# Designs tried in a protein design run: designed miniproteins, single chains, continued (3). Part 18

Each design is a single chain, and the fold is of that chain. pLDDT is the mean over its residues in the fold that is shown.

## One batch from the design tools (miniprotein)

Design m8635
Fold by ESMFold2-Fast:
Structure m8635 (fold): chain A 98 residues (1-98)
Amino acid sequence: ERREEILRLLEEVRDALSKAADASTNFDEQVLLSIAIISVAVTINAVRKGKATPEEVAEELRRLLEFIKKNSKVDTPEIKALIKTLEEAARRAEELAR
C-alpha cells in the first residue's frame, strides 16, 4: 500500500508535467519539462523494482521542485499547478518515509 501510494504520487506528478509541457509554447521550457518527465519515469521504474525508498523519492521530488522553480521562465496556470502538485507529493512521500 505504501509503495502503491508512492507510485500514485509519482503518476500525479508525471501527469502535471505532461499538462505543463502540452500547454508550453516556449522551447526552453519544453526541454526542461521533458527532462523532468524522464526523471520521474526513471524514479517510477526504480520504485517498481524496489530500488528506491520513500525517502529517496521525497528527496528526488524536492530536487525536481527546486529545478522547476529555478528554471521556469513562464508563470502559467499549468506551471503553478505543477509546483503545487510537486510540493504536495514531496510532503506525502516524506510522511510515508516516517
Scores: mean pLDDT 82

Design m8636
Fold by ESMFold2-Fast:
Structure m8636 (fold): chain A 69 residues (1-69)
Amino acid sequence: MRERIEAEIAEALVLMRLELARRFLEKGDLEAAREELERARRLVEENPEIAERVEPLIEELEEELREAE
């Protein structure tokens, strides 16, 4: 059950990073938003079982960031 707990924690961390990235984007801090997105992607690389659920959310925010530039 350790793997399940690690996946749940990783998913929660990704969602937290995406929330921080969105807040930075709203403030116009595009660099900080990109850094949080990069950290979220690293968590997905380390926990591929959560990728299917969180990847669309990451891609949506990356698109919003591209539009803000």
Scores: mean pLDDT 79

Design m8637
Fold by ESMFold2-Fast:
Structure m8637 (fold): chain A 65 residues (1-65)
Amino acid sequence: SMNARVAAIMGALIGEELAKKVGVDPNEAARIGARKGYALAETQDVSPEEAGRLGGEIGVKEALK
């Protein structure tokens, strides 16, 4: 859906920005953030903005591994 695509873009951008602030790989965080933001927007009853924010945060956490 269009909302899931917006969540993916936001998850990538938020993950990249957060990763740069904490010194982890911004490309890895963006990749995971996009994927998780998309999935959350499709499967959960949350806004694209909330799905993107959550996806980005997950992206940073996973990039730390």
Scores: mean pLDDT 84

Design m8638
Fold by ESMFold2-Fast:
Structure m8638 (fold): chain A 74 residues (1-74)
Amino acid sequence: MLSEEEKEQGRMLIDLAEWYLETYGHLLSPEEREELLREIERLKEAIENNDKEAFKEAQTRLMRLLNRLDRRVA
């Protein structure tokens, strides 16, 4: 079961990813935008389902994706 602290960390990461998409989405390919939206949705679903394993995987995937995209657009 997810702690409230873990859920807040996940929500902050979702907010960061959505802000990134709004701010830098025009620099992303359609495929990169779809991948980012998919990973955001996976993390949201893991939080809603209180699935700790899915949450850890989704959080890691989204952080990895954001780091990859940021390096590409910088």
Scores: mean pLDDT 84

Design m8639
Fold by ESMFold2-Fast:
Structure m8639 (fold): chain A 51 residues (1-51)
Amino acid sequence: SHMEEERKRRKEFLEQLEKNKDDPQKAGDLAYDYLRELVRERKRRAAENRK
């Protein structure tokens, strides 16, 4: 299910943030990539609902 995939990505994201907590640039890049993928997936689902 898409919710399982979103939950797994969130868990991996939080683990990566913990590993990079002393690197604000890397943490920022990780947050940006995570949000970008969330928006991409939600737009994809919206498009599928129009099929």
Scores: mean pLDDT 77

Design m8640
Fold by ESMFold2-Fast:
Structure m8640 (fold): chain A 69 residues (1-69)
Amino acid sequence: DELRRRARRAAEAARRYYGGEVGERVVALLEEAARDPEKAALYAGEAIRLLLEAGVGEAAREVLELLRE
Protein backbone atom coordinates (compact mmCIF):
# COMPACT_ATOMS: atom_id res chain seq x y z
CA ASP A 1 0.00 0.00 0.00
CA GLU A 2 2.85 2.40 0.83
CA LEU A 3 4.62 1.69 -2.46
CA ARG A 4 1.33 2.18 -4.31
CA ARG A 5 0.87 5.66 -2.83
CA ARG A 6 4.44 6.59 -3.68
CA ALA A 7 4.00 5.30 -7.22
CA ARG A 8 1.00 7.60 -7.69
CA ARG A 9 3.03 10.59 -6.52
CA ALA A 10 5.89 9.60 -8.81
CA ALA A 11 3.46 9.34 -11.73
CA GLU A 12 2.27 12.91 -11.08
CA ALA A 13 5.87 14.13 -11.04
CA ALA A 14 6.68 12.29 -14.28
CA ARG A 15 3.77 14.01 -16.03
CA ARG A 16 5.13 17.42 -15.00
CA TYR A 17 8.63 16.71 -16.29
CA TYR A 18 8.10 15.02 -19.66
CA GLY A 19 4.72 15.78 -21.16
CA GLY A 20 5.54 13.50 -24.08
CA GLU A 21 5.55 9.84 -25.13
CA VAL A 22 8.25 8.87 -22.63
CA GLY A 23 6.34 10.63 -19.86
CA GLU A 24 3.12 8.84 -20.78
CA ARG A 25 4.84 5.44 -20.80
CA VAL A 26 6.49 6.11 -17.43
CA VAL A 27 3.18 7.30 -15.96
CA ALA A 28 1.40 4.16 -17.23
CA LEU A 29 4.01 1.92 -15.59
CA LEU A 30 3.82 3.83 -12.30
CA GLU A 31 0.02 3.70 -12.31
CA GLU A 32 0.24 -0.08 -12.86
CA ALA A 33 2.62 -0.22 -9.87
CA ALA A 34 -0.01 1.67 -7.85
CA ARG A 35 -2.72 -0.86 -8.83
CA ASP A 36 -0.75 -4.10 -8.46
CA PRO A 37 1.25 -4.28 -5.21
CA GLU A 38 2.76 -7.69 -6.10
CA LYS A 39 4.35 -6.27 -9.26
CA ALA A 40 4.84 -2.71 -8.00
CA ALA A 41 8.64 -2.98 -7.69
CA LEU A 42 8.93 -4.50 -11.18
CA TYR A 43 6.84 -1.79 -12.87
CA ALA A 44 8.59 0.99 -10.92
CA GLY A 45 11.97 -0.42 -11.92
CA GLU A 46 10.95 -0.50 -15.57
CA ALA A 47 9.81 3.13 -15.36
CA ILE A 48 13.22 4.13 -13.98
CA ARG A 49 14.97 2.22 -16.77
CA LEU A 50 12.91 4.03 -19.41
CA LEU A 51 13.84 7.41 -17.91
CA LEU A 52 17.53 6.51 -17.84
CA GLU A 53 17.39 5.17 -21.42
CA ALA A 54 15.80 8.46 -22.53
CA GLY A 55 18.76 10.31 -20.98
CA VAL A 56 16.74 12.10 -18.29
CA GLY A 57 18.72 11.08 -15.23
CA GLU A 58 17.58 14.01 -13.09
CA ALA A 59 13.94 13.02 -13.54
CA ALA A 60 14.80 9.37 -12.84
CA ARG A 61 16.35 10.46 -9.53
CA GLU A 62 13.27 12.44 -8.55
CA VAL A 63 10.93 9.57 -9.42
CA LEU A 64 13.13 7.16 -7.43
CA GLU A 65 13.17 9.48 -4.40
CA LEU A 66 9.36 9.87 -4.51
CA LEU A 67 9.03 6.08 -4.52
CA ARG A 68 11.15 6.00 -1.34
CA GLU A 69 8.96 8.50 0.52
Scores: mean pLDDT 69

Design m8641
Fold by ESMFold2-Fast:
Order: sequence, then C-alpha cells, then structure tokens
Structure m8641 (fold): chain A 90 residues (1-90)
Amino acid sequence: MSPADLEAEILLSLALMQLSVVKLTLENAKKKGKELSDEELKELIKLLERAIELLEEARRLSSDPALIEEAEKAIEEAKKLKKELEEKLK
C-alpha cells in the first residue's frame, strides 16, 4: 500500500462516518416524528459538503478501482441527500 492509497482509505472512512451521522440523524427524526429545524438542516448540509470533498480527494489519491467505485457511490448518495435537505430549506 502506497502512502497515497493509505490516505485515500482514511479520507473514505472519515467521509463515510460523516454520511452515517447524517443518515442516523434523519432516521432518528423520522422515528420520533420530529421535523428538523433550519439550523439542524444547515448543519447536516455542511457535513454532507465535507463528506463530498473528502470522497472526491480519496477518489483522486487512490489507485484502487474498488475504493474509487465506493467513493463514487458515496458521492452520489451524499449529493442526493444534500438536494433533499436543501429543498426542505426552500
């Protein structure tokens, strides 16, 4: 494993953790019948933006096709969630 491949794995892991926090927050709100405040929605959007940046960097650094594919899938999921949350702020 090269230093760049190791860095890509770390960035992917950090991004997936941030994405998991967003998903868990949304699932918990749904289970409790709670609507998220505008401030809570904005914070989740910031987490998704950071996750996308980390995933794009991981994709650039990695030589591993499997990691690149996982990062691309996570980017698509994060972008979809971001759009859904942005629509709630309109």
Scores: mean pLDDT 86

Design m8642
Fold by ESMFold2-Fast:
Structure m8642 (fold): chain A 70 residues (1-70)
Amino acid sequence: KEEEIRKKYLDELNKKFKEISAEHDQRIAELKAAGKTEEEIRRVRFEALQKMIDAYNEIKKKYKEELEKL
């Protein structure tokens, strides 16, 4: 069922994004509390963004492959 496959991968993507976001938000909060530089905080934000892009591309590829088998 195409709709079930779509929901499965959307749930996986949302879960992964939530995990990445939570981990990096915590790190940024710790850096801010420690008085770290804006440059260090920006670097952590870029690392989070790159991980989200990588996760999106991996999940999208799997989703497309599974749909093509239908």
Scores: mean pLDDT 81

Design m8643
Fold by ESMFold2-Fast:
Structure m8643 (fold): chain A 61 residues (1-61)
Amino acid sequence: SLVDEGAALAKEASELALQGKGEEALELARRAMDLFTQAGQPAAGETALGHVERLVREAGG
C-alpha cells in the first residue's frame, strides 16, 4: 500500500540521516510525504518529514 511504502521510505530516510547523509535523507523523506499525501494521510507525511529534518539538524550540530 502507499502507506506501507511511505513508512518504508521514512525509515530508510531516518537511517540515512543518522549516517550523516542529510541531503539523501531529506529527498527520501519528501518522497515518503508524497506517498502519505496520496494515501489521504498528509499529517502522517508531515510528521515523518519533520522527524527526518530534526535528525539531520542533530547530526549537523
Scores: mean pLDDT 85

Design m8644
Fold by ESMFold2-Fast:
Structure m8644 (fold): chain A 74 residues (1-74)
Amino acid sequence: MATREEAARGLEGALALATGEAARLVEQAKRHVEDGDLESAARLLEEAIRAARDNGGAASATGMALKTVRELLE
């Protein structure tokens, strides 16, 4: 079972690695998670993974955060 704390921690990890547009999308997704809008957060994280294609570490961390957010959506 995923928790909002696990999602927030994953998003913080993704933000530490992400740059430019990917970082902006992850930050927006984090705000949506904090607001309880998990569907918008998941969509933004999918876009962030595409934006981070030139940064494998950021893409991987963002993918893990997306998985956690999707588990919260059940």
Scores: mean pLDDT 80

Design m8645
Fold by ESMFold2-Fast:
Structure m8645 (fold): chain A 82 residues (1-82)
Amino acid sequence: MQKAVSLMVAALILIVAAATSKDPAEREADLAAAKELLREAIELGSREEAEEGLEMLRLAAESNPELREEIERIAEELEREL
């Protein structure tokens, strides 16, 4: 579904914004928003799209070492909801 893909892309943009933010409150807010967008994308999309979203999240963790632990926790939480 086009909407699910758009939500996953928006979530990745928020994760990147969080990685570049120097304000801990803004970083936490962006990560929380990204998690909610990914959850909505998983609920609206197919299992295949959800699996692709989780893989993108894991790749984002590898590319952003500063947020790796936080991104990995979000990925594990969403994977449990599948």
Scores: mean pLDDT 72

Design m8646
Fold by ESMFold2-Fast:
Structure m8646 (fold): chain A 68 residues (1-68)
Amino acid sequence: GEAEQLRLAEEAEALRREGLSLEEIHERLGRLSEEQRKLLREIAEKLREIGDRFEAALKAGKAPESLV
């Protein structure tokens, strides 16, 4: 269900913060369904966009709060 997919995404995000690749996360958590892999890719893309915006804001002299 949605709650299970969210929990899996949170666990995958925690592993990614530890420096693991998406492939290593897949191996560690077991075989992910195609839907779960799509969700993880979308989350990873959104997190990368947030990181890029944060870096751009810092380079522009803006406070992180301005990104909320």
Scores: mean pLDDT 66

Design m8647
Fold by ESMFold2-Fast:
Structure m8647 (fold): chain A 64 residues (1-64)
Amino acid sequence: MDAAEAARAGAEGARAAGTAGGASSVNGQKWLDGGPLAKRAGEAARAAPTAEEAARLSYQYADE
């Protein structure tokens, strides 16, 4: 399913962006605790009716 594939890509992107862009979470074991970030990205992607919206939300959450 296109939406499910986009949701997976969005969640993976948010996870990578969170670890790369999140200064305080990148250094140390806080990065290893990716559960809330992955869960948040997944929920946002699933709630988004379109792939575009899912990607945008993933970027938004990663930037937080």
Scores: mean pLDDT 53

Design m8648
Fold by ESMFold2-Fast:
Structure m8648 (fold): chain A 86 residues (1-86)
Amino acid sequence: MSAREYYALGLELYLRGEYEKAAEAFRKAIELDPNLPHRSLALYYLAQAYEKLGKYEEAAEVYEELHRLFPHNEQAKEKAEELRKK
């Protein structure tokens, strides 16, 4: 599967509430193409899937990565800080 196909699969799984499988699909999409046009969205949904699973530390790490790659994403920074307090 291509990076774009894994991203599409991740979205389908996320919308169905299959958050663990969605997280794996989003991770594969990010690993296969770091310059994927949907990389920011893939990171965002990966972090959201980890939050849904109660994996707050992993979610915070993904939000920190999202802010590192996209420094103007202040919501990602705020989310990472909030989740690390849990």
Scores: mean pLDDT 82

Design m8649
Fold by ESMFold2-Fast:
Structure m8649 (fold): chain A 91 residues (1-91)
Amino acid sequence: SEATREAAALARAAAELTRKAIEALEKGDERKAASYISAVGILSAAASFVGADEVAELAKEAARAVNEGDLEKAREAAERLERLAEELERA
């Protein structure tokens, strides 16, 4: 369905931006990390708007983890978003 394709695209984008935020933070580029996580927050809102609540929740978890400097939790959230995107793409 269109909604499933939209959810998959949002999950993939959130995972990618979260990974870029982690990389930026590891390099000490706090401004760049904040920019990527701001975009993840926008994707979370978009996911909620289209009823992709699991994508929205995982994107919020990813953004919170990066903001708290918990890179391990941020990586876990990104991996979960990527797996969810793959599942939605196969549905």
Scores: mean pLDDT 88

Design m8650
Fold by ESMFold2-Fast:
Structure m8650 (fold): chain A 69 residues (1-69)
Amino acid sequence: EERELALSILRAVKNYVEDKITDPEEREKRLKALDQAIEALENGASPEEVAKILREAGLPGLADYVLRL
């Protein structure tokens, strides 16, 4: 259930960004990347593809976490 765990974590991070990031531009950028990562993972993308989306959006820690699952 690595995919389900990754999806759960991405959704939790998305909720955190929505609630805690007050800068509208940074919030929008991160939410867009998280939505893309979630959609890709739901459609069977590899952890490497998902990590690339997250890393390019400035979320390298989350990208590394997904790769460790």
Scores: mean pLDDT 79

Design m8651
Fold by ESMFold2-Fast:
Structure m8651 (fold): chain A 55 residues (1-55)
Amino acid sequence: DFKEKALKAFEEGKYPEALLALSQLYRKGEITKEEYEAAVEALERGDLEALKAAL
């Protein structure tokens, strides 16, 4: 599950891996463009709760 992969990578400080997982979710149509952009912004800010809310 790419949502779990994104959250796990974020918690481990592996931001490139988290971003890749978010990209896969968007490319597979599992999240919208707006949800993807919100999740990327949350990741850049280091905001785990905002990332969880976006997914």
Scores: mean pLDDT 82

Design m8652
Fold by ESMFold2-Fast:
Structure m8652 (fold): chain A 61 residues (1-61)
Amino acid sequence: MKIITSAEDLKEAVDEAIARGDWETVDNLEKAARTLLEHGTPEQKALAEEILARIDAVRAA
């Protein structure tokens, strides 16, 4: 089991949760992405913004 400690790992986990239809896990991963926006490196913040935009786009569809 891969530990989700970076925005790259979080993006992969989000894609897998969406593919499974596991929206409860998607909600939890969204919270983790928001934490990276507050406390991550500039690269992690950019990836976290991309992840949040991806989640929003899938929910809007």
Scores: mean pLDDT 73

Design m8653
Fold by ESMFold2-Fast:
Structure m8653 (fold): chain A 58 residues (1-58)
Amino acid sequence: SEATELAKKAGELMKQGKLEEALELGKKAVRTGRESGDSEGYTQGLAALHEAKKALGL
């Protein structure tokens, strides 16, 4: 799904140290998953968002 792909991209950005960009894609993944009714994409988006926030000390 689009949400799952956004969450995956957020993970790749985290590996590159692009934490702010990863945070924004994680937020987008959560939004996209919720709007499309994709519970798996929503859950993966939340995981990516939380990991990016943790890495940023938020």
Scores: mean pLDDT 83

Design m8654
Fold by ESMFold2-Fast:
Structure m8654 (fold): chain A 107 residues (1-107)
Amino acid sequence: MSGSLEEALKIERERLENIYRLMREKLGLTPEEIAERLGSTPESRGFVAAYLRYEIAKNSKTEEEFLEKLQEVTTLFKENGPEQATLELYTREEVREAVTRVERELK
């Protein structure tokens, strides 16, 4: 695919913003409730997946690095399922900090 890393970052940010707004506005969840429910519902699993993609895009130096890291995470989710993959990739503290960071960045 002929995209720039900046374009990938924009797409993943928009995806993360959309799922965060869904949890905040449609489901009426506070940031604390989002953090508590991470991995436990389809919506919270969607948030974790979106956050991981955004973090990979944000911390990648090249489009090739982004695609490699995205493939690693996609494989982990496919083989182990969302709950197990989430536990392997993030500690509870790291994931809760992620909600705070997202809230600050997305408003």
Scores: mean pLDDT 72

Design m8655
Fold by ESMFold2-Fast:
Structure m8655 (fold): chain A 68 residues (1-68)
Amino acid sequence: SKEELIERFAAIIKNALEDAGIKVSDETARKIAEVLVEKYGLDEEAIARALGPAVRQFIETGDVEKIE
């Protein structure tokens, strides 16, 4: 489901940010995942390809709304 996909990618995003030394809440990681799911729908391959760029954009801006 959309919710299960958001939860899965939120966990991946949180882990990637923590590996980069950035601590975020589960809610913030979920919001980043929600932005990607809204943009790419249920296309798991497209979302997976966008994870790296999205994490980098969040590191640079600190703003979920600026993720493209």
Scores: mean pLDDT 81

Design m8656
Fold by ESMFold2-Fast:
Structure m8656 (fold): chain A 94 residues (1-94)
Amino acid sequence: SDRERDSLAASLLSAGQILRSIGDLEAALDVYDQAYKTSTDPELRAEILVERGRVYYELGDLDKAIEDYKEALKLDPNNKKAEENLKKVLEEKE
């Protein structure tokens, strides 16, 4: 069911955040990819993309970070974290 999928995706989002916090950025990306593919709720998918974009930013992949933040804003136009992070990355790329 969509509820069970989104519950699993939220758990994967939390696991990815823990992996990022200990510096395992590649493992965090893998878990965020699984979370995104598992999720069905647009707001949850947007949150997952914001956290994945943050990892791409930390790895220096500014283009992938921009893509994830833009997609997050398409899914959830009111996502303030996506808007703020997008502005920051675009300023660094200029």
Scores: mean pLDDT 90

Design m8657
Fold by ESMFold2-Fast:
Structure m8657 (fold): chain A 58 residues (1-58)
Amino acid sequence: STLDVVEAAAALRIAARDAAGLEELIAGLEVLMETASPAERARLRALIERLRAEVARL
């Protein structure tokens, strides 16, 4: 699924300590929220919050 691909991309960026790449991924997820269903928006928001916490730890 798209979410599984995003999780894999995030894991690679975190392993590489690529804060800029993680921020770009977050920006892409925020764009996806505009066309997402309410349930999908809740899941995307949770993922964005988790990724922002990862960026803050780099």
Scores: mean pLDDT 83

Design m8658
Fold by ESMFold2-Fast:
Structure m8658 (fold): chain A 55 residues (1-55)
Amino acid sequence: MTPEEAAELARSLAKQLGLTDEQINKAAELARHYFETEGLSALEAAVRAVKEVMK
């Protein structure tokens, strides 16, 4: 899996949850970061990123 796949998963999850375009973009960037720096799976990185932008 690639950082791009983590970002795409985050975008899909955020869109399904009805988040704003700004939150969707932020979730994608955070998912890339978590995947590359934390060694998380693409799905785990995407879920964590979406949770962070939902506040």
Scores: mean pLDDT 81

Design m8659
Fold by ESMFold2-Fast:
Structure m8659 (fold): chain A 65 residues (1-65)
Amino acid sequence: SANKLVFEAGEALVNGDYERAVKLAEEALKIDPNNPLAYRILSVAYRKLGDEEKAAEYQKKADEL
Protein backbone atom coordinates (compact mmCIF):
# COMPACT_ATOMS: atom_id res chain seq x y z
CA SER A 1 0.00 0.00 0.00
CA ALA A 2 1.00 3.64 -0.41
CA ASN A 3 0.90 4.12 3.38
CA LYS A 4 3.40 1.28 3.92
CA LEU A 5 5.76 2.76 1.30
CA VAL A 6 5.45 6.22 2.90
CA PHE A 7 6.27 4.72 6.32
CA GLU A 8 9.33 2.92 4.89
CA ALA A 9 10.41 6.14 3.12
CA GLY A 10 10.20 7.97 6.47
CA GLU A 11 12.36 5.28 8.10
CA ALA A 12 14.91 5.70 5.29
CA LEU A 13 15.02 9.47 5.99
CA VAL A 14 15.68 8.82 9.71
CA ASN A 15 18.50 6.42 8.78
CA GLY A 16 20.09 8.97 6.38
CA ASP A 17 19.33 6.90 3.27
CA TYR A 18 17.98 9.76 1.20
CA GLU A 19 18.13 7.96 -2.18
CA ARG A 20 16.04 5.10 -0.75
CA ALA A 21 13.58 7.61 0.74
CA VAL A 22 13.14 9.19 -2.73
CA LYS A 23 12.60 5.79 -4.38
CA LEU A 24 10.02 4.63 -1.82
CA ALA A 25 8.12 7.94 -1.86
CA GLU A 26 8.03 7.88 -5.69
CA GLU A 27 6.63 4.32 -5.57
CA ALA A 28 3.97 5.51 -3.10
CA LEU A 29 2.97 8.28 -5.56
CA LYS A 30 2.53 5.70 -8.34
CA ILE A 31 -0.18 4.10 -6.15
CA ASP A 32 -1.61 7.35 -4.70
CA PRO A 33 -0.52 10.44 -6.69
CA ASN A 34 -2.28 12.77 -4.20
CA ASN A 35 -0.49 11.54 -1.07
CA PRO A 36 0.78 14.69 0.73
CA LEU A 37 3.10 12.71 3.05
CA ALA A 38 4.93 11.22 0.05
CA TYR A 39 5.51 14.74 -1.34
CA ARG A 40 6.73 15.95 2.07
CA ILE A 41 9.21 13.05 2.24
CA LEU A 42 10.46 13.86 -1.28
CA SER A 43 10.89 17.52 -0.26
CA VAL A 44 12.92 16.62 2.86
CA ALA A 45 15.00 13.98 1.03
CA TYR A 46 15.90 16.33 -1.85
CA ARG A 47 16.79 19.07 0.64
CA LYS A 48 19.17 16.63 2.38
CA LEU A 49 20.65 15.70 -1.02
CA GLY A 50 21.27 19.42 -1.74
CA ASP A 51 18.58 19.79 -4.43
CA GLU A 52 16.81 22.87 -3.06
CA GLU A 53 14.81 23.44 -6.28
CA LYS A 54 13.22 19.97 -6.19
CA ALA A 55 12.72 20.27 -2.42
CA ALA A 56 10.74 23.50 -2.93
CA GLU A 57 8.69 22.01 -5.81
CA TYR A 58 7.65 18.96 -3.76
CA GLN A 59 6.91 21.08 -0.69
CA LYS A 60 4.56 23.20 -2.85
CA LYS A 61 2.80 20.04 -4.11
CA ALA A 62 2.34 18.79 -0.53
CA ASP A 63 0.95 22.17 0.57
CA GLU A 64 -1.54 22.23 -2.36
CA LEU A 65 -3.05 18.88 -1.27
Scores: mean pLDDT 87

Design m8660
Fold by ESMFold2-Fast:
Structure m8660 (fold): chain A 92 residues (1-92)
Amino acid sequence: GPSAELGKITIEGGRATGSAKVTGAQPGMAVLAEKVGTDEPIAGGIVTSDGTVPLQGLGVSRGAEGKARAKIYDPEGNLVATGKEGDVTYVG
């Protein structure tokens, strides 16, 4: 089945940026970085052919700092994989 590994996410000026490494997912599947404990989305992106998915989020505050997991969703919105925790860092 598909798997995702969350890279470092950085929050600056209300914008979150980062990436996830994705294995076994098809192009067009969605990847969301979701906060550990709340499942609030921080950043997201779409799976491409190179297996690295850029993640972006807007309206993200310092309260999102801490830990997130990459989650993969199919085109129908079904959760198909949950990755290990990764770091979310607020830098201003």
Scores: mean pLDDT 84

Design m8661
Fold by ESMFold2-Fast:
Structure m8661 (fold): chain A 75 residues (1-75)
Amino acid sequence: SVLSEYGKKLRQLFEEGKPLEEIVKLIREALADPSLTRGQRLNLIELLEHYGAELTPEERKALEQARADHEKRIA
């Protein structure tokens, strides 16, 4: 899967002791993949937020919408 492939690359960066900036860059490259499901894309955007990366307006809206959708399901 796309996430599995990017997961392998992320592990390689960690093993090589690469800085967080390179990890963030790889996540950004993964987000450019048009084959990602909505759920996979949201997981990557949450990971960007976790690493303190600046989210694009589109990424922020996607997270806000997903959080709103979750609230509606549990309400």
Scores: mean pLDDT 74

Design m8662
Fold by ESMFold2-Fast:
Structure m8662 (fold): chain A 97 residues (1-97)
Amino acid sequence: VSPEVLDLEIDRALALMAAAIAKRAVENGMTPEEVLEFLKRFADLLAKRRPELRDGIEAIVQKAEEELKQGADPVEVIDRFADEVLALLDREIERRR
C-alpha cells in the first residue's frame, strides 16, 4: 500500500467522522443553515487537501445546499453527502492500487 493510498484512507476516515459529528449536532438542535455551513467548511478543507477532486466535491456541496433549501431532512442530507464523498475517495483509492 502506497503512502498516497494511506493518506486517502485518512480523508475517508475524516469524512465519516464529520458525518457522525454533524448528525449528533442535528440531534442537539443544529439548524439546516448551520449544517450547510459545516458541510461547506468540511468540503473546502477536503478540496484543499485534494485539489484534483474539487469539482466533484463542489457538485456534492451544491446538491446538499439545494436539498436543504427544499426542506430535506438534515440527517438524510448528511448521510447522502458522506456517501457521495466516500464514493469519490474510494474511486481514487482504487485507481492507485
Scores: mean pLDDT 85

Design m8663
Fold by ESMFold2-Fast:
Structure m8663 (fold): chain A 56 residues (1-56)
Amino acid sequence: RDALRRLLEEAGKIDADARRRLERQIRQLEEQGESLASILRRAQDELGKLISDHQF
């Protein structure tokens, strides 16, 4: 949970809309029974794309 919250905070610093989308994706993946490790990997990948696009 704490790692996911930190990723969402970082995404929100770059793009608030992207943070909201990522938060919704994480919730859906949790409800689908994805492992925390799988969810963290997905969130890391999305954050990396945001950093690449916006150059924080």
Scores: mean pLDDT 73

Design m8664
Fold by ESMFold2-Fast:
Structure m8664 (fold): chain A 102 residues (1-102)
Amino acid sequence: SDPAAAVAHAEEALRHLDEAIAAVRAGDAEAARRHLEEAFTHAARAVAHSGLPLEEQQALLAQLRDLHTAALEALAAGDAEAALAHLEQARALVEGLRERAA
């Protein structure tokens, strides 16, 4: 419904994902979890403002939710490699959403 808002929220989600990745590499699981929560919130808002068909919005939200859950589980398990893989996959989805909304 607002491409500028979609881009702005996607950029904030990318910023938080980059901070979460940095926190995982630093061994700070608590900081990684907080940034991941912020990233998911902004990614969901980017989807809502994207103007994409409702079915595509629901599919993107489901993919982002699955990656969010998988990253949280990896962080809880102390599996930094798995956490980074899930965060990088989420980053790619958000970057694609930013490009389509621009």
Scores: mean pLDDT 89

Design m8665
Fold by ESMFold2-Fast:
Structure m8665 (fold): chain A 102 residues (1-102)
Amino acid sequence: SLEELARRLEELAEELEREFPDDPLVQQAAKLAREAAEILRRSVREGPTQQDIFQLEVIRGMILIIRGVMKLVGAPEEALKKIDEVIRLIDEAIAQLRAELG
């Protein structure tokens, strides 16, 4: 399930990069989604840690700030919806990691 969440984050990042190549905020959100996916893949290989949860929470916060700025500058609704899905997947990953670590 963490591997599936990482795959979905990578797919959303690729879609954002492809559909909005000239939008620096969207490109930064896509980069953060890829960083979240890398943390999940490392967690699957090496075992989950509290630092993985902390890093995902920091990434989530950064994406929320980017989303807020995007909304203020009138970014496309399609981009905002994909970023909302990225946030949802990160939230699911954090919940799964918390369940595994107790």
Scores: mean pLDDT 91

Design m8666
Fold by ESMFold2-Fast:
Structure m8666 (fold): chain A 60 residues (1-60)
Amino acid sequence: APSEKVLEAEILLSLGRMAYAIGDKELAIRQFEEALRLAEEAGDEELAREIREEIERVRK
């Protein structure tokens, strides 16, 4: 089963995507950065990589 931190990171990733879709890039970046922190603390390198790619994409 995924850890609580992994589940929280996945929720924050989804919330960040929703914020970006409605045009709130600042909120999206904050949500993605918090999701990245939780994924890294949980040792989920695959999820952390996905979140870093999302941050790079929205900052362009």
Scores: mean pLDDT 86

Design m8667
Fold by ESMFold2-Fast:
Structure m8667 (fold): chain A 67 residues (1-67)
Amino acid sequence: LESKAAALEAAANINRVGAEVSRELAERRYKEDKELGEKFEEGARRDERAAEENRKKAEELEKEYKE
């Protein structure tokens, strides 16, 4: 179980960092190419949703087994 919780936490962190990077790329790309900026913005939204979902799953597992 510990390995599963750790994996979900790691996945959530990876997705969160990915979302931050995609957000920054979207803003920068909008200045050079609006279409490309929109693609990065969509990627950021996807990563943000995945990060939140994995974070909640990790918290649920931690709560169930840590306490």
Scores: mean pLDDT 72

Design m8668
Fold by ESMFold2-Fast:
Structure m8668 (fold): chain A 55 residues (1-55)
Amino acid sequence: EEEAKKYVEQLIKENPELSVEELKAKLVEDFNDGKLTGNIETLKAALSYLEEKVK
């Protein structure tokens, strides 16, 4: 859970030009590619945290 939040913060920092929708798509892609490890709960937490941080 904390690892997912840390990953999201790094993703936002490295991709300041991307929209929220693009960042969400990249996060899902990274999860499917195994770059973000965990289960579906980890992905949901990461997506929620991303929306909170960008808004």
Scores: mean pLDDT 77

Design m8669
Fold by ESMFold2-Fast:
Structure m8669 (fold): chain A 66 residues (1-66)
Amino acid sequence: GVEEAAAEVARLTGLSRERAREAAELALELAREGLSGKEAAERVAERLGLSRREAAAAVEMAARHA
């Protein structure tokens, strides 16, 4: 779920757990809307002010824990 994805995002990126949770939650929402991979990562980066690397980690971990 979101909490497991957030914990892994924080571990991989060094983001706070709160910021990692926001990123994972948005990535899961975008996945439900049909956005995945690079396109979802670009949207997460733009909306939350994250690096491309941090956003990509959020998308990957959200997909694993969906």
Scores: mean pLDDT 84

Design m8670
Fold by ESMFold2-Fast:
Structure m8670 (fold): chain A 68 residues (1-68)
Amino acid sequence: DVFAEARRLFFEGRYDEAIALLEPLVPTADRELLELLLGAAIRAGRHSYAAEIARRLQDEFGLVPPVN
């Protein structure tokens, strides 16, 4: 399970590796995947990418994503 592996990497502080696993899934991503990816992008300092994911979460799900 790619999502479970990415969550494990995220909680271990391996944010860039979590992002690398999740990026191929972004076109078909659900809310939970996008929220995890947003958290990882913010913590990895990939702020432009984080802004893109945050906008998608707001536009598609009408919610404010969690801040790290």
Scores: mean pLDDT 79

Design m8671
Fold by ESMFold2-Fast:
Structure m8671 (fold): chain A 90 residues (1-90)
Amino acid sequence: AEELFNKGVQALLNKDYETAIKYFEEALKIKPSAEIYNNLGQAYYALGKYEEAIEYYEKALKLDPNNEFAKRNLAEAYEKAGKLEEAAKL
């Protein structure tokens, strides 16, 4: 799980977002975590897939409601999707 997660993070840093998604999806099958969901959201956000990014950030916050990174990322994804009222509530 950790090796797949680390490979996903490395792909994100290299802006290889499709490869990052594949590694994070594989890591998620082994052990779901708020951090994996947040990183999946970031990869989808970087690809301009804002609705998918929202879904993963919401899953991250469901597992860890006090995750300030996921909360900020969700607000930005809502803004990009044109959901300004939802962004303002975060």
Scores: mean pLDDT 84

